# Ledger of designs, part 7: designed miniproteins, single chains, continued (4)

Each design is a single chain, and the fold is of that chain. pLDDT is the mean over its residues in the fold that is shown.

## One batch from the design tools (miniprotein)

Design m12215
Fold by ESMFold2-Fast:
Structure m12215 (fold): chain A 106 residues (1-106)
Amino acid sequence: MAEEERLAEYRALVQEYLAAGNVVEAVRVQLKGAAGLPLDTPDEEVEERLKEIVEKQLKEAKSEEEKKAIELAYKALLTGDASLLLEAAEVLGVEAGPGVLALFEK
């Protein structure tokens, strides 16, 4: 019940950031939702959780292209550089917003 309401709020914020062209913040909100973290979670806590997710995704990656995309997305989230998210999307052949969000969807 409470988790479904929280995920709905996070999803609405993700859509708002994507509409504004802010892909980095959209991915951060999606990650906070997926990890069960509050929206006001400090960047350092998100970075620690993101490291765990990246380590898991790298172990599960089936191709060098997928590994490169994961590393690029991770660097983009740490640095706030949206160009790295665009590069990750291009490597995977997906849309920059929705496609990159799928890397952190579980």
Scores: mean pLDDT 70

Design m12216
Fold by ESMFold2-Fast:
Structure m12216 (fold): chain A 82 residues (1-82)
Amino acid sequence: SKEEILELLDRTIEELRRLRDAEDYEGFLKKVEETGKEIHKLLGKPVLSFKQPKQDLSPEQFRAYAATVIALLEKYRAEVEA
């Protein structure tokens, strides 16, 4: 339902921000993959697809990737809420 998707997105965005701030690259990537699977399960179809970054991320590359993923999820949340 819409409510389940919004709850998942709110929980995920908050967790991703924490993982970003902790510089937990592995945890961040795992959470992105898990979120995509949960959204697919709730909707019965893929809606979000995040390409995994190159295996060796610099700190600058990770920060850019994390900011992009969080922004995309926030945008999707706004679209679902509308």
Scores: mean pLDDT 76

Design m12217
Fold by ESMFold2-Fast:
Structure m12217 (fold): chain A 94 residues (1-94)
Amino acid sequence: HMKEIAEKLKKLADEYKKFADWLREVAENGTPEEIREAARRVAELFAKIDPETGAALQAAVDASPEAARAVMRGSSDYFKELADKLKELADKLE
């Protein structure tokens, strides 16, 4: 059972890493419009977990393209760190 859980955690870590890489790519190479749209999607995801944090992120995204880009970069770093922690947890369960 633990090995199956570890394999699922590794797959989740890979998906979070891909999401983080995509967020970074859009933040660096996207148009201001693409960055704002992607950042709004990130804010919507956080709002499902913590509505106050989601609302604050949505306000930041709407304030400026620079703020939206910062949200994208910060979210990329967050999901990359989360992926690393999930992979470490999976390795401990094997």
Scores: mean pLDDT 79

Design m12218
Fold by ESMFold2-Fast:
Structure m12218 (fold): chain A 97 residues (1-97)
Amino acid sequence: MPTLKDYLKVILEDLKEKAKKLTDEQLESLELPDKSSRISVKLLKALKNASEEEIEEIAELIAQQLEKEDENIINELAKKLGMSREEVLYLLKELKE
């Protein structure tokens, strides 16, 4: 069976391909006046511009953070995704479902 990292990489690559079909303006038009929608749009924008290697790094950081909380991993994800630390924590909570 695939690892958590492998599973996340597949999800993130699928999201990137979907995001690449939309312009930044179209992605912003999907943003509702709520925190979840805003974070989702930021994630899609980050993935659209990410290389295959960057997506793999993001998947690895998310997998590590879901298994063990680490301040440095949260900060690295915030930098890579263009999110605040609070937005990264919200995203990780949604992915932990």
Scores: mean pLDDT 75

Design m12219
Fold by ESMFold2-Fast:
Structure m12219 (fold): chain A 86 residues (1-86)
Amino acid sequence: MREEIFATTEPALTPEQLEALRKKEKEELDKVKPIVDKNVDDKKVYYEQLAKMLETMAKFLEPIDPETAELLRKLAEEARKKAKEL
C-alpha cells in the first residue's frame, strides 16, 4: 500500500505535497534505524561465530586436504575482519 502511494509520485506534485512526502520518508527511516542497529550487533556475533566454525573445519580438513584448510583459515580471517568493521 505505501509503495502504491509513492508510485503515484509525478512532476505534477506541488512543493507542499513533496514536503509531506519527505516527512513520511523520515518517519520510515526512524522505524528502520533501531532494526538496523540491532541487525549490526547480530551480524557482528554471526561473523565471529562463522570465523570459529571455519577455523574448526580447517583443523579437521588439514590432514585430508591442507589446501582447502588454508582457504578456510583465510575465510575465517575475512569473517573476523567483517565483524570488526561492524
Scores: mean pLDDT 68

Design m12220
Fold by ESMFold2-Fast:
Order: sequence, then C-alpha cells, then structure tokens
Structure m12220 (fold): chain A 86 residues (1-86)
Amino acid sequence: MVTFLSVRVEITGGQAHITADVAAEGEKGPVELQLVGRSGEPLAKMGILAGGETRRFELTVPAQDAAGVEAVSTNTGEVLARVELK
C-alpha cells in the first residue's frame, strides 16, 4: 500500500514548492509520483520509488497548475494513492 506520510505546499511569487514524503510499503514493483491538474491530468513527474521504499520528493510549479499528487504503479498504470494539494 502506498501512503503519503506528509505533503507540504509553500507558495512564493506565484510558484508552488511541493514536498511529499511517501512510503510504498508492501508494493512489489516501482511506483511513480506525478503532479496532477484538476481533471486528474498528469502535469509533471516527481520521481520513482522502489517497492518497500520511503522517499522525499520535491517539485516547484506555477501555483495555479497544481491540484494533487498521485502514486501510480509503473507496471499497470493503476493509481494506488492520491492527495489533494491545499
């Protein structure tokens, strides 16, 4: 199961600085983190973590574009977890 341990958003000058701590405990394959827009469309890739790994990801984007972060199975394309950005 993929768990978002924390998600932080800092907005400065119209830019959103996003920090996400993510655990992929019990996952057997790699998980990709991606930033998504309001319709769930992928906007940017944040990075990949291995199954069983815990990692911090950081990304800076225009504040108006960021709606959420999704954890996606790289093998199946299934969304395993999602968080809304505040």
Scores: mean pLDDT 77

Design m12221
Fold by ESMFold2-Fast:
Structure m12221 (fold): chain A 68 residues (1-68)
Amino acid sequence: MAAREQRAQRAIEEAEALGEEATRLDPSWKPTMDSMVEYARRNPERAEEVQAALRAYLDALRARKAAA
């Protein structure tokens, strides 16, 4: 398979894992996380951007929980 296709697939899998972790920390974020993961599945060329955004959201949630 093409290298781009493999990178996109890995980014989508990582985005799914990050979205699940964020939803576990704050269930109210589930619709947003689900929407972003679905966007990555529909637009594989943007999957790395979605992965980066979800990682940033997870980091923000963890920081908020640590401060509480």
Scores: mean pLDDT 78

Design m12222
Fold by ESMFold2-Fast:
Structure m12222 (fold): chain A 82 residues (1-82)
Amino acid sequence: MSKEDIEKIKETLRKAIEAARAGNVDEALRYLEQARDIYEKSGKKAQAIGLKRIIEDLRAGKLTPEEVAEIMEKILKSVEEK
C-alpha cells in the first residue's frame, strides 16, 4: 500500500470518527465505505472485509455510532504507529 493510500485512509477514518461522534450516521457510513474501497483497491482484503462488517452492524443497529468511533480510533492509531 502506497504512502498516499495510507494518508488517504487516515484522513477518511478521521472524518468517519468525527461524523460518528456528531451523531451523523449517514455521513459516517459514507466515509466508512470510502475507507473500505481504498483498502480493497490496495489489496488489503482482510481490512476491507472488517470494515464491511462494521458498516453492516452499524446499519443494523448492532453497533452504536459511539462504538464505531472507538473501533475506528483504534484502527487509526494502529495505522499512525507506522
Scores: mean pLDDT 82

Design m12223
Fold by ESMFold2-Fast:
Structure m12223 (fold): chain A 100 residues (1-100)
Amino acid sequence: MDKAVQEMLKMYQLLAPNMSAEEIRAFFRELLELAERGDLAAVEELLRRAATEKGWLLAELMLLALRGGSVEEFEEVVAKVPEEVREKAEELLAQMKAVL
């Protein structure tokens, strides 16, 4: 479990060029605490701020999923990801297209 969490954090860091691994960990901890309280409005605001203030593409994708974003909106966000993680982002987009 610990190794899988570390590998996940490294992947998330590649999608967040302006965030450290510690900032990503703190973000997910806060996100989970708000979600456990059922405060969806605070979850949405936290995701919006991470997407706009930090340019975090994963937060932008999560916000679109929470709001029921269109396939076209997801494609625009995926196009912004670094080349090293683009294949993984395109796989995620394909999975989302199957359920949207």
Scores: mean pLDDT 69

Design m12224
Fold by ESMFold2-Fast:
Structure m12224 (fold): chain A 80 residues (1-80)
Amino acid sequence: MEEKKKLAEKLKKRLLELIRRAEELEREGRREEALFELELTVGLAGIWIGVGKITGDKEVEEAGREVKEEAERRIEELRA
């Protein structure tokens, strides 16, 4: 389980970095690029949720779900 836990932690960190990059793009007035990065993050998180479900890796599934929820929330804020 240690390797799966480490994978979930690395995955969450990488995906959260994409969200932070989108925040920086929005601050620069590059809203379309920020939205694209968030949409990409949602897609990637969705893939990892699926991988976690197929492999039975609950930690990977939860990491993907948490990041997907955060990215979707930020997309709604950008579109409002």
Scores: mean pLDDT 81

Design m12225
Fold by ESMFold2-Fast:
Structure m12225 (fold): chain A 68 residues (1-68)
Amino acid sequence: SAVDRVRELLEERGLQPGDVLSTAEAAKIVSEATGVTETEAALVLHDLGASRRATTDQVLEAAEILEK
């Protein structure tokens, strides 16, 4: 699933639950996991309250929203 792929990509980056990353990196991870564009991923992250940085929870939720 896209959510499981996000978990793998976050682990590859050494990120733990509650960590933060740039919204640009978050959008790239969500895009890679779901197949949507980075622009579409960034819009969903923005709707979830991510501005300059996103939490790992916001990245997972964005993937869940975009998966189906």
Scores: mean pLDDT 85

Design m12226
Fold by ESMFold2-Fast:
Structure m12226 (fold): chain A 76 residues (1-76)
Amino acid sequence: MEIKEFIEELEKEFREGKMDVEKAEEVIEKIREILEEHGEELEPEVRLRLEILEGMALIIVGVEKIIEERKKKKEE
């Protein structure tokens, strides 16, 4: 697995606005796998880029969850 290529592809998708909630969930899972398997072997710069991408994906998912929770609360 070329971790650098994966990071560059994700950064491009975020830049082009192609990241939806489903894709963000997949990205979070993939980044967690990489950090768990290779975290100690990663260059600090590569690890930081992965953590930033995970944070951005978590924001996308978190915003959707807040919207869903607010919709449910309005129906009660």
Scores: mean pLDDT 77

Design m12227
Fold by ESMFold2-Fast:
Structure m12227 (fold): chain A 84 residues (1-84)
Amino acid sequence: SAREDAERGLRLGEEAIKALKEGDYEKAAKLAAKAHELGLRAVRNAEDIEEATRGTGAALLGIGIAIESGLKLGIDPKEVPGMG
C-alpha cells in the first residue's frame, strides 16, 4: 500500500543517512535510491494527504542522499535511476 511504501521509504532513508555518516557512499546511494523510488510510488498511489506527505518526505530524503553519495563516488546525478 502507499502507506507501507512511504514507511519503508522513510526507514531506508534513515539507513541511508547512517551509511552516509559511516562513509559507505555506495551503500548510502543504493538505499537512498530505493527510498526515493518507494516515496514516489507512495505519492502516486496515495489515498489521502497524510500518505502523500509521507511519500514526498521519503522521496525527497532519498533523492538528496542519493545525489550527495553519488557525487562523492563521482557519479553524475543524471545517471541515478528516477532522478533525471
Scores: mean pLDDT 79

Design m12228
Fold by ESMFold2-Fast:
Structure m12228 (fold): chain A 66 residues (1-66)
Amino acid sequence: SDALKSGEAGAKSGEGAAAATGAWEAARVMNTPEAQKYAREAIEAAVAGDDKKAAEYALKAGLAGS
């Protein structure tokens, strides 16, 4: 199915999920509320299998914490 194929592609790339995890860890260290908010959104997207959305929010978290 399309959803399964998209989920497998996201898992195989590991990019969105890895970026979300990294952003969450960085946000915790920086203690920036906006970065933590976007990092949480990235993790939630990764858990939902939305690799593109996870990567997008991970990028936003990085920019907010910089």
Scores: mean pLDDT 65

Design m12229
Fold by ESMFold2-Fast:
Structure m12229 (fold): chain A 98 residues (1-98)
Amino acid sequence: GSVTVDLGEVEATSVTVTQISGGAGTFKVTVETKDGSASKTVNFSVGSWVTIDLGKRTVLSVTITALGGSGTSTFSVIVHTEEGSRMAPFATVTAAAT
């Protein structure tokens, strides 16, 4: 399964995705920007995070895709800007759904 967090348009330096709850598993984090996408494949466990460095780009959305594992996982998405950090609503992904 996957979840997409729509951010509208935010000028960001980086995006941090943290697993808040759920099972350990392999997930792909994709940040969609106006000039393309950046992604990382990460083995998450509760409390682990990944930061995708963008330099300075306009972010449209963040998609988290389950590539392995089981159950439902909840993630926080934090967008970092030059003026500070903004937290998006929590995102949930079910690894058992393709």
Scores: mean pLDDT 78

Design m12230
Fold by ESMFold2-Fast:
Structure m12230 (fold): chain A 65 residues (1-65)
Amino acid sequence: AFAQAVAEIKKVIDELVKQGKITEEQGKKFFEEITARIRAVDPDLALSEEDARDAIEALMEKEKK
């Protein structure tokens, strides 16, 4: 559950960093923010790669605005 969600978030972040879409520092910040929210709201949450990507893209959009 939580470990799986964390693994999916990390996988998507690592991919975005490799693609040059975000910096390593931004990736660390997004990882900490998303994992903190999952822990606080639903530690049994299971995320697909699509859900993880959508969550990260939402944070990228929020930071830009």
Scores: mean pLDDT 74

Design m12231
Fold by ESMFold2-Fast:
Structure m12231 (fold): chain A 73 residues (1-73)
Amino acid sequence: MAEAAAEGARDAAEKSGPLVTIGEVAQGMEEKGASDEAVGAAANGIRESDPNGDGTVPAELAKEGAERGAAAA
């Protein structure tokens, strides 16, 4: 699950550049076969790392948040 989160975040960064949305990471994880529970946990980890609450985060923070969230699930 943590690897699917990392790959989803990487794919989103390659398509969208240095800033990514939670939705882009979630879509990437679903394409890699992550469960709905893992996607939800990763999304929560990214939200906790988003200080502005606008849903857009640096790709590195999105990757770390997604991995942390998915690992906690």
Scores: mean pLDDT 72

Design m12232
Fold by ESMFold2-Fast:
Order: structure tokens, then C-alpha cells, then sequence
Structure m12232 (fold): chain A 81 residues (1-81)
């Protein structure tokens, strides 16, 4: 499942972050992913884009949120059109 693979990649990338905000912006043929995170008291922003369906990306982000929250992280997810 591509969503589970993407979720694992997100969890691995964010495991050292204390607070995470993920914003998904829906485009006609793509999804823009903006990740804002806090590490060692500093705020970082990372942006990417994918041609995966929005529903697949949403599933991946929800799985990643649950896993990161189990590790004591504060996670916020926002979806925009």
C-alpha cells in the first residue's frame, strides 16, 4: 500500500521533531505538501508536491499522525483546496 509506505517515510523523517504541522493543498493534478516542524526550539519548513491522489496522501498523513502522536509528538493536519 503506497499510503503505508509514504506514512513510514514521513514518520522516519519527523521522528526527531517535537511539534509538526502538515498542510495538504489540493491542485487539479497534484497535492502540495507543506510540513512545518519544531526541532531543538527552532522552526523549519519543508515543501513538496506529489501526483498521488489526495485520498492516498490523506491516508498516509493520518497514519503518520497516529504514529508520531504515539511517540509523544504534537501533530496538526490541515487540508486546503
Amino acid sequence: DIAEILAKALVDALEDAEEVKITLTEKKDSVKITIEFVKDGKKYVSEGETTLPLETVKKAVEIAKEELEKKGKKVTVEVKK
Scores: mean pLDDT 83

Design m12233
Fold by ESMFold2-Fast:
Structure m12233 (fold): chain A 80 residues (1-80)
Amino acid sequence: MKIEKAIEAFREIAETSKDPEDQKAARVAAGALERALEDPSLTEEQKIEFAINIALALIDASKDPEVQKRAKEIIEELKS
């Protein structure tokens, strides 16, 4: 599902990014989405909105254009 793919993409950013701050932010993002995915009180739409907001926060925080590009790709997949 879209959220599971977003979690894997954030984990990949955490493993491959060169900036320790980007690695931490991506790990936190993946963990937050894993918790949201398991929450039965949240709708799929709310989980998608949460994932988009996390990706936007990573774009704003990161100075690495490759990390920003990967986060934008996550948003585009979630919107499709």
Scores: mean pLDDT 83

Design m12234
Fold by ESMFold2-Fast:
Structure m12234 (fold): chain A 66 residues (1-66)
Amino acid sequence: SALREEVERYAREAREAGVAWARRHLSPEQVAALDAALTAAMEEAVARLDRGLFDREALSAMLQAL
């Protein structure tokens, strides 16, 4: 769905920006740990959306908590 694609794109862009910042300021081990954590969080969010476990209100609340 368009919403799924928007959420996935936004999360991917946020992850890329975070990892780019981390590469300039953190050790390689810390960068790898951050990238792994952000990737896992993105996969879980998309999987929940794909399964229809979130209605629009629940999805909005989750995004506000990020």
Scores: mean pLDDT 71

Design m12235
Fold by ESMFold2-Fast:
Parts: C-alpha cells; structure tokens; sequence
Structure m12235 (fold): chain A 98 residues (1-98)
C-alpha cells in the first residue's frame, strides 16, 4: 500500500467515525468551551465559539487518525500521514460544525 493510499484509507475511516459520532463530537467541543468560558470569566463571542469548536473537533479527529494508524501498524509513518491528512481533517471539522 502506498502512503497516499494509506492516508485515504485512514481519512475514509475517520470520516465514517465523524458521521456516526457527530452529536458526541459537538457535545465534547461544547463541554470544553464551557470550561474555557469559566476560566476566562466571560462568554465567548459567536465567532470565537465557532472557531474553537472547529479546532477542538479537528484535534479529536487528528487523534483518531493517529489511533487508526497505530492499530494498522503504521506508527513510524504517523508524521508523514498527518501532514497529508491535516487539510482534509480541518475541512471535515468545518463541515461537522456548520
């Protein structure tokens, strides 16, 4: 399997996970945002909240991609895989938040 084929396989699996767990991912992000607002002592603006949701969902999906790569035996290729996957994982996170 080429590195590109592996990246696509991981992306497909992460996308399926995200679609099946959208509500849970958004609830996770909202829980973290509530903690951030408490620490700041203020409510976030709508734009700050949107951007933080995207960043939190992206981070979760990135960690899921790492987990999948490790389970498939590709721990040594994780840095290269993440460079290939980053723009697609960010796009997926944006799609889930919108």
Amino acid sequence: MSLEELAQEILDEVRKFAEENREKLLAYADSVIDGVEKELGRKLTEEERRQLRIDLVYSYLRNKAIEIAKKKGYSDQIPELLEMLEPELRRLAEELVE
Scores: mean pLDDT 87

Design m12236
Fold by ESMFold2-Fast:
Structure m12236 (fold): chain A 112 residues (1-112)
Amino acid sequence: MEAERRIEEALEEVRKLVDELVDKIKKGGTKEELKKLLGRITEAGDRLVELLESEGTVEVAKRVAEEATELATKLAKAGVTAGTKHVPVVSAAVLTLVGISAGAMITARRKE
């Protein structure tokens, strides 16, 4: 229960950072602002996967994988709407979220 709460809080942090990145993309944020958010998403994602590996259940890991995939889709759609201006940062962030989803899925498979 405490472990699931910590995982949910870490997932919520990733979700908030993705929402902030999407907002900055829509409002014409600078490349520097987007790179800083990407770094924060990467750090939060690494912590989330570490928590899943150490304390996550199969069910929680599968849910995190699903939500990370949904966040990747949301960010990709925002990137398409913004056109080519931020493709490298958006692509890197989408790949980071796909990596979180893959890490969560691998964790779920190993804990089965």
Scores: mean pLDDT 81

Design m12237
Fold by ESMFold2-Fast:
Structure m12237 (fold): chain A 92 residues (1-92)
Amino acid sequence: KPSPEELELDTQIALLEIQLAIAKNEFERAVKKGDKKSLEDVKKTLERILNQAEELLKQAREKGVSPETIAAIEQLIKDARELLEKVEKALK
């Protein structure tokens, strides 16, 4: 049964997952068009998502939230880092 704090964290995680999905879509479109400016914009967006996700992970660990919530944030960080690496390679 989630606490109010856990529900707030779940909401913030869901918003970051949506932002990451949008960034992934914009990355795919930018690669298809060879649009370096859009690739650089996606890179900045991913760096922001990573900073926010790492802060959420720290808060979640401090609050002792469920292992499932921790795992969701860790997966979000992993997916964002993998996409950032692809963006950096595309910018070569």
Scores: mean pLDDT 86

Design m12238
Fold by ESMFold2-Fast:
Structure m12238 (fold): chain A 105 residues (1-105)
Amino acid sequence: SMLLEQVRSAINTARALRETVREAIRSGLDPELVLRAQVLLIALSGEVMVLERLSQNNPELSQKVQQISELLRQAGKRLVARDLEGALEVLEQVISLLEEIESLV
């Protein structure tokens, strides 16, 4: 299933982003790690746009993907504000929702 493969790709990107944010926190906000987190967030946002198109005819999945998109906007705002702990909390919710979608497809 293309949808399942895209969900798994998004989960992998989200987990890489979470790890990068954790490393940025441990490093005292290393600018290179913060930049890497921003790049991964852009990549994840692109993958979630693909998921929105693939889920458009399934209302339950579409609603969950829209929730993920809103959470990614919140994560982006927190990264810009250098609230990496707050970004991490939002990313944990994103990963949980993606794993829930994976269980439904």
Scores: mean pLDDT 92

Design m12239
Fold by ESMFold2-Fast:
Structure m12239 (fold): chain A 107 residues (1-107)
Amino acid sequence: IEKALEFVEKYASEKMKERFKRALELYEKNKDRPLEELDEETRLEIAYLLGFLATFGNEEARKRVEELQERLKNEPTKENIELDIAAGVGELEAAVLLTVKKLEEKK
């Protein structure tokens, strides 16, 4: 989490920083609650954060993303599709930030 937050603060746009911080707040508030008990907006933001953190090497977040992918394969509902898309957006944004850092290091 801390490494992801440092990269977001240094390299991310204002909109991306706002989304990441909001998603982190929702995640922290709902740590002990299963996603199925949360409202749709909260579930999507947590899925986004899980994809982001998994890309930064968080093993717990990676396992949770894999569980979302498995649920989609077994039960391809609109809800499960939206959760996988949200996690994928988080993964893409995190991967871009990691790429920017690597490009900076090659200079």
Scores: mean pLDDT 79

Design m12240
Fold by ESMFold2-Fast:
Structure m12240 (fold): chain A 90 residues (1-90)
Amino acid sequence: LSPELQAEVDFGLAMIGISVVKRYIDKVIASKSISDLQSIRDLSQRAIDLLDRTASRLPQPSPELLEARREAEKLKKLADEEIKKLEKEK
């Protein structure tokens, strides 16, 4: 595949991952499940990794890519904070 096509595929996969996390995050937080929060963290990290791969294949990262990466990082931090709260309560 061309670098441009591979970058588009990686970006698309990252956006799907972010969408899935956003869909389930409220339910996962409400369930107070550390294992489910870890899954949300891992999915968010995979999205970040895919976005970083996309950026490495392009001359310059687009504002859209940078915004998506920032959103994925925010979701990861939210999951990490909820995990820390639950671990501290026990």
Scores: mean pLDDT 83

Design m12241
Fold by ESMFold2-Fast:
Structure m12241 (fold): chain A 82 residues (1-82)
Amino acid sequence: SMLSEEEIRELVAEQREELRARGFSDEEIERHVRLGILMREYGATSLDELIEKLEKLGKKELAEEVRAYKEELLEKRRKRLA
């Protein structure tokens, strides 16, 4: 079954605290949470699957936004590993 809005809110709050404790910035936390919510809403298991599903549904602007976030996350990962 789908989670209630209250259950989603509680999970989001817990996830924000976990990420903050790990040293993530508020901007990084917000992107992580937003992507997780979108993946759950559209039943995607990866960012690539989310983009594909959004394009199939005609949500091209949202798909482009998710693609941009994916590119930013990959770039930040590269910088942290350097």
Scores: mean pLDDT 71

Design m12242
Fold by ESMFold2-Fast:
Structure m12242 (fold): chain A 109 residues (1-109)
Amino acid sequence: MDFAIEKIREISRKTARDLELLLENQSDPEELAAEAESIARSMGREILEVARPYLSDEQLNKLQRQIELLVSQIREMALLAPKNRELSIFGVRLAVHFYENTTVQLLKE
């Protein structure tokens, strides 16, 4: 279990950094949003797979719903980045942290 929690934290930290670097990119806002959504969905699924052996079906369903919330929040922050990059980066960090914390709390139940 401790190894799974550390792996989840590692994935979250890497993803937050990747998303922050992406948000600093001057590419088209829709393309930026699509790339951010892809990164967020990949992270959400990777964390779900790390947690899967330790969770009940009910907890897995809850976490699957949290992936869609994470993806939606990250997409909105990416679309906001050209107007308010500081708030966008802060919002991305919060969204990643909430998904990480939700997964870790489920593992401790």
Scores: mean pLDDT 85

Design m12243
Fold by ESMFold2-Fast:
Structure m12243 (fold): chain A 110 residues (1-110)
Amino acid sequence: SMAAEGGKRAAEGARSGDGVEAGRGGGEAGWSAARQAEEAGSMKGMIDGGTGAGLGYMGYSIAKRGGGTTAGGSGAAAGGRGAALAGEEAGDKEGAEAGKEGAEAGRELA
């Protein structure tokens, strides 16, 4: 799923010390998971995934402007968490697991 790809990108970016890729992955994971939750009819999943997407893309944007691994890792952590929660609501186990992995790696990077 696109949410799982975003979560994996967040995790890989974070593990490689790349705050920009970590934050971008978090934003992509949260946004994709929010859309899946919308299709599944879960308002809670839409809110959790959407919040994660916003914070993930914010971390990405700040990382690009010199915010470094702290901003990108925080974005991956928030985006990944949002994706995990939204994925559980949508029944996307792969996306939820990738989101958790991205969130964990993002916290360690931050």
Scores: mean pLDDT 88

Design m12244
Fold by ESMFold2-Fast:
Structure m12244 (fold): chain A 79 residues (1-79)
Amino acid sequence: MLSPLEQTNLMFYMLAVSSEAYLAYKRKEVSPEVIKRLEEEVEWLRSQLPKLTPELQKKAEEIIEEVERIIEKLKEMQE
């Protein structure tokens, strides 16, 4: 399990990834490179979930699911 400071830092990083995905969607930045980077970031974040407390893991899952929905929308725009 991560320390409280490490858990807080991971949650801030997760919110930063969410903001990046949202800005890409708003700006219609649908390049393959942007999508790949976001997918790699989501995969790494999912690997960190078991290191969080159950309460933070649930909140983290909700944030990751939101980012995954944005990635799917970006892929649809990439057609």
Scores: mean pLDDT 82

Design m12245
Fold by ESMFold2-Fast:
Structure m12245 (fold): chain A 99 residues (1-99)
Amino acid sequence: AASVAALEAARDRLRQKAEEMRALGEKYPHVKEKFEKAAELYEQGARDVERLIAAARASPSPEGQRTLAGVGLGEANRIDAEVDKLTEEALKEAQKILE
């Protein structure tokens, strides 16, 4: 139960971050493509975590559920780091264009 709840929280966080990236693309149209790409990465991550939630719910073993939660949380953290790099680059380009 706790492991599935952690995955659900990670999924919801990734979806929320995707919406934030799309909003930034609207605010900074000159770098919109980079923010849209970041949003797509978060949306794909949310779909991947949703698959792991389904697998964890189908698992009869609490140990199996913990293992799947670890995989999903690790994947969410990797996507976060990748998007942070892309977002930093996009914001630097937006700032340069607005000067």
Scores: mean pLDDT 78

Design m12246
Fold by ESMFold2-Fast:
Structure m12246 (fold): chain A 118 residues (1-118)
Amino acid sequence: SMLSPAEAAAVGALAGVIARAMEAARRKEAAEFSVEVEVDGDYVALVVKVDEKGVIRIGVGIAPTRERARALAEEALEKAIAAGKNGYEVRVEPGASEAALRVLEEIRPAIEAAVELG
């Protein structure tokens, strides 16, 4: 397969958080969810905010440490919030592994579907 078992597990963890956010959005319940996954020495972080109108905004960060990936995801989320509508933003540190980039591309359709739900 195009994804390794570790990359597939990372995509699954990210998809689980997105599914929980979509459920909160359908119920019009304000919620915040996050996860950080390790992929080939890098971290992919996802932060999701759902408002009481069911609008979903997502930030994604990729960096060599969990803390830096999380910080980038939070900066990306703040940019999406500042845009004043549903959407997502991605921040990737230069030199990200091909494995982390593959995980991002595999999860991207789920992210796009989620932000269109609001």
Scores: mean pLDDT 88

Design m12247
Fold by ESMFold2-Fast:
Structure m12247 (fold): chain A 61 residues (1-61)
Amino acid sequence: HMTVEEALRARYPDGTITKEEAEAWAKAVRLPLEITDPDGTIPVDELLARIREVAAQRAAA
């Protein structure tokens, strides 16, 4: 099994992901994601940070 972080880093080695792809990843990990970047991209590190925050909230429950 490939982790979400491992999959994202492997697929987006330049460190950016498109708005559409980021929204698809957010749906796959069941987190709400708002993308306001005017270029239609988001840093992979920002997406990973949001995923980690949701995971931390779940672990705290």
Scores: mean pLDDT 68

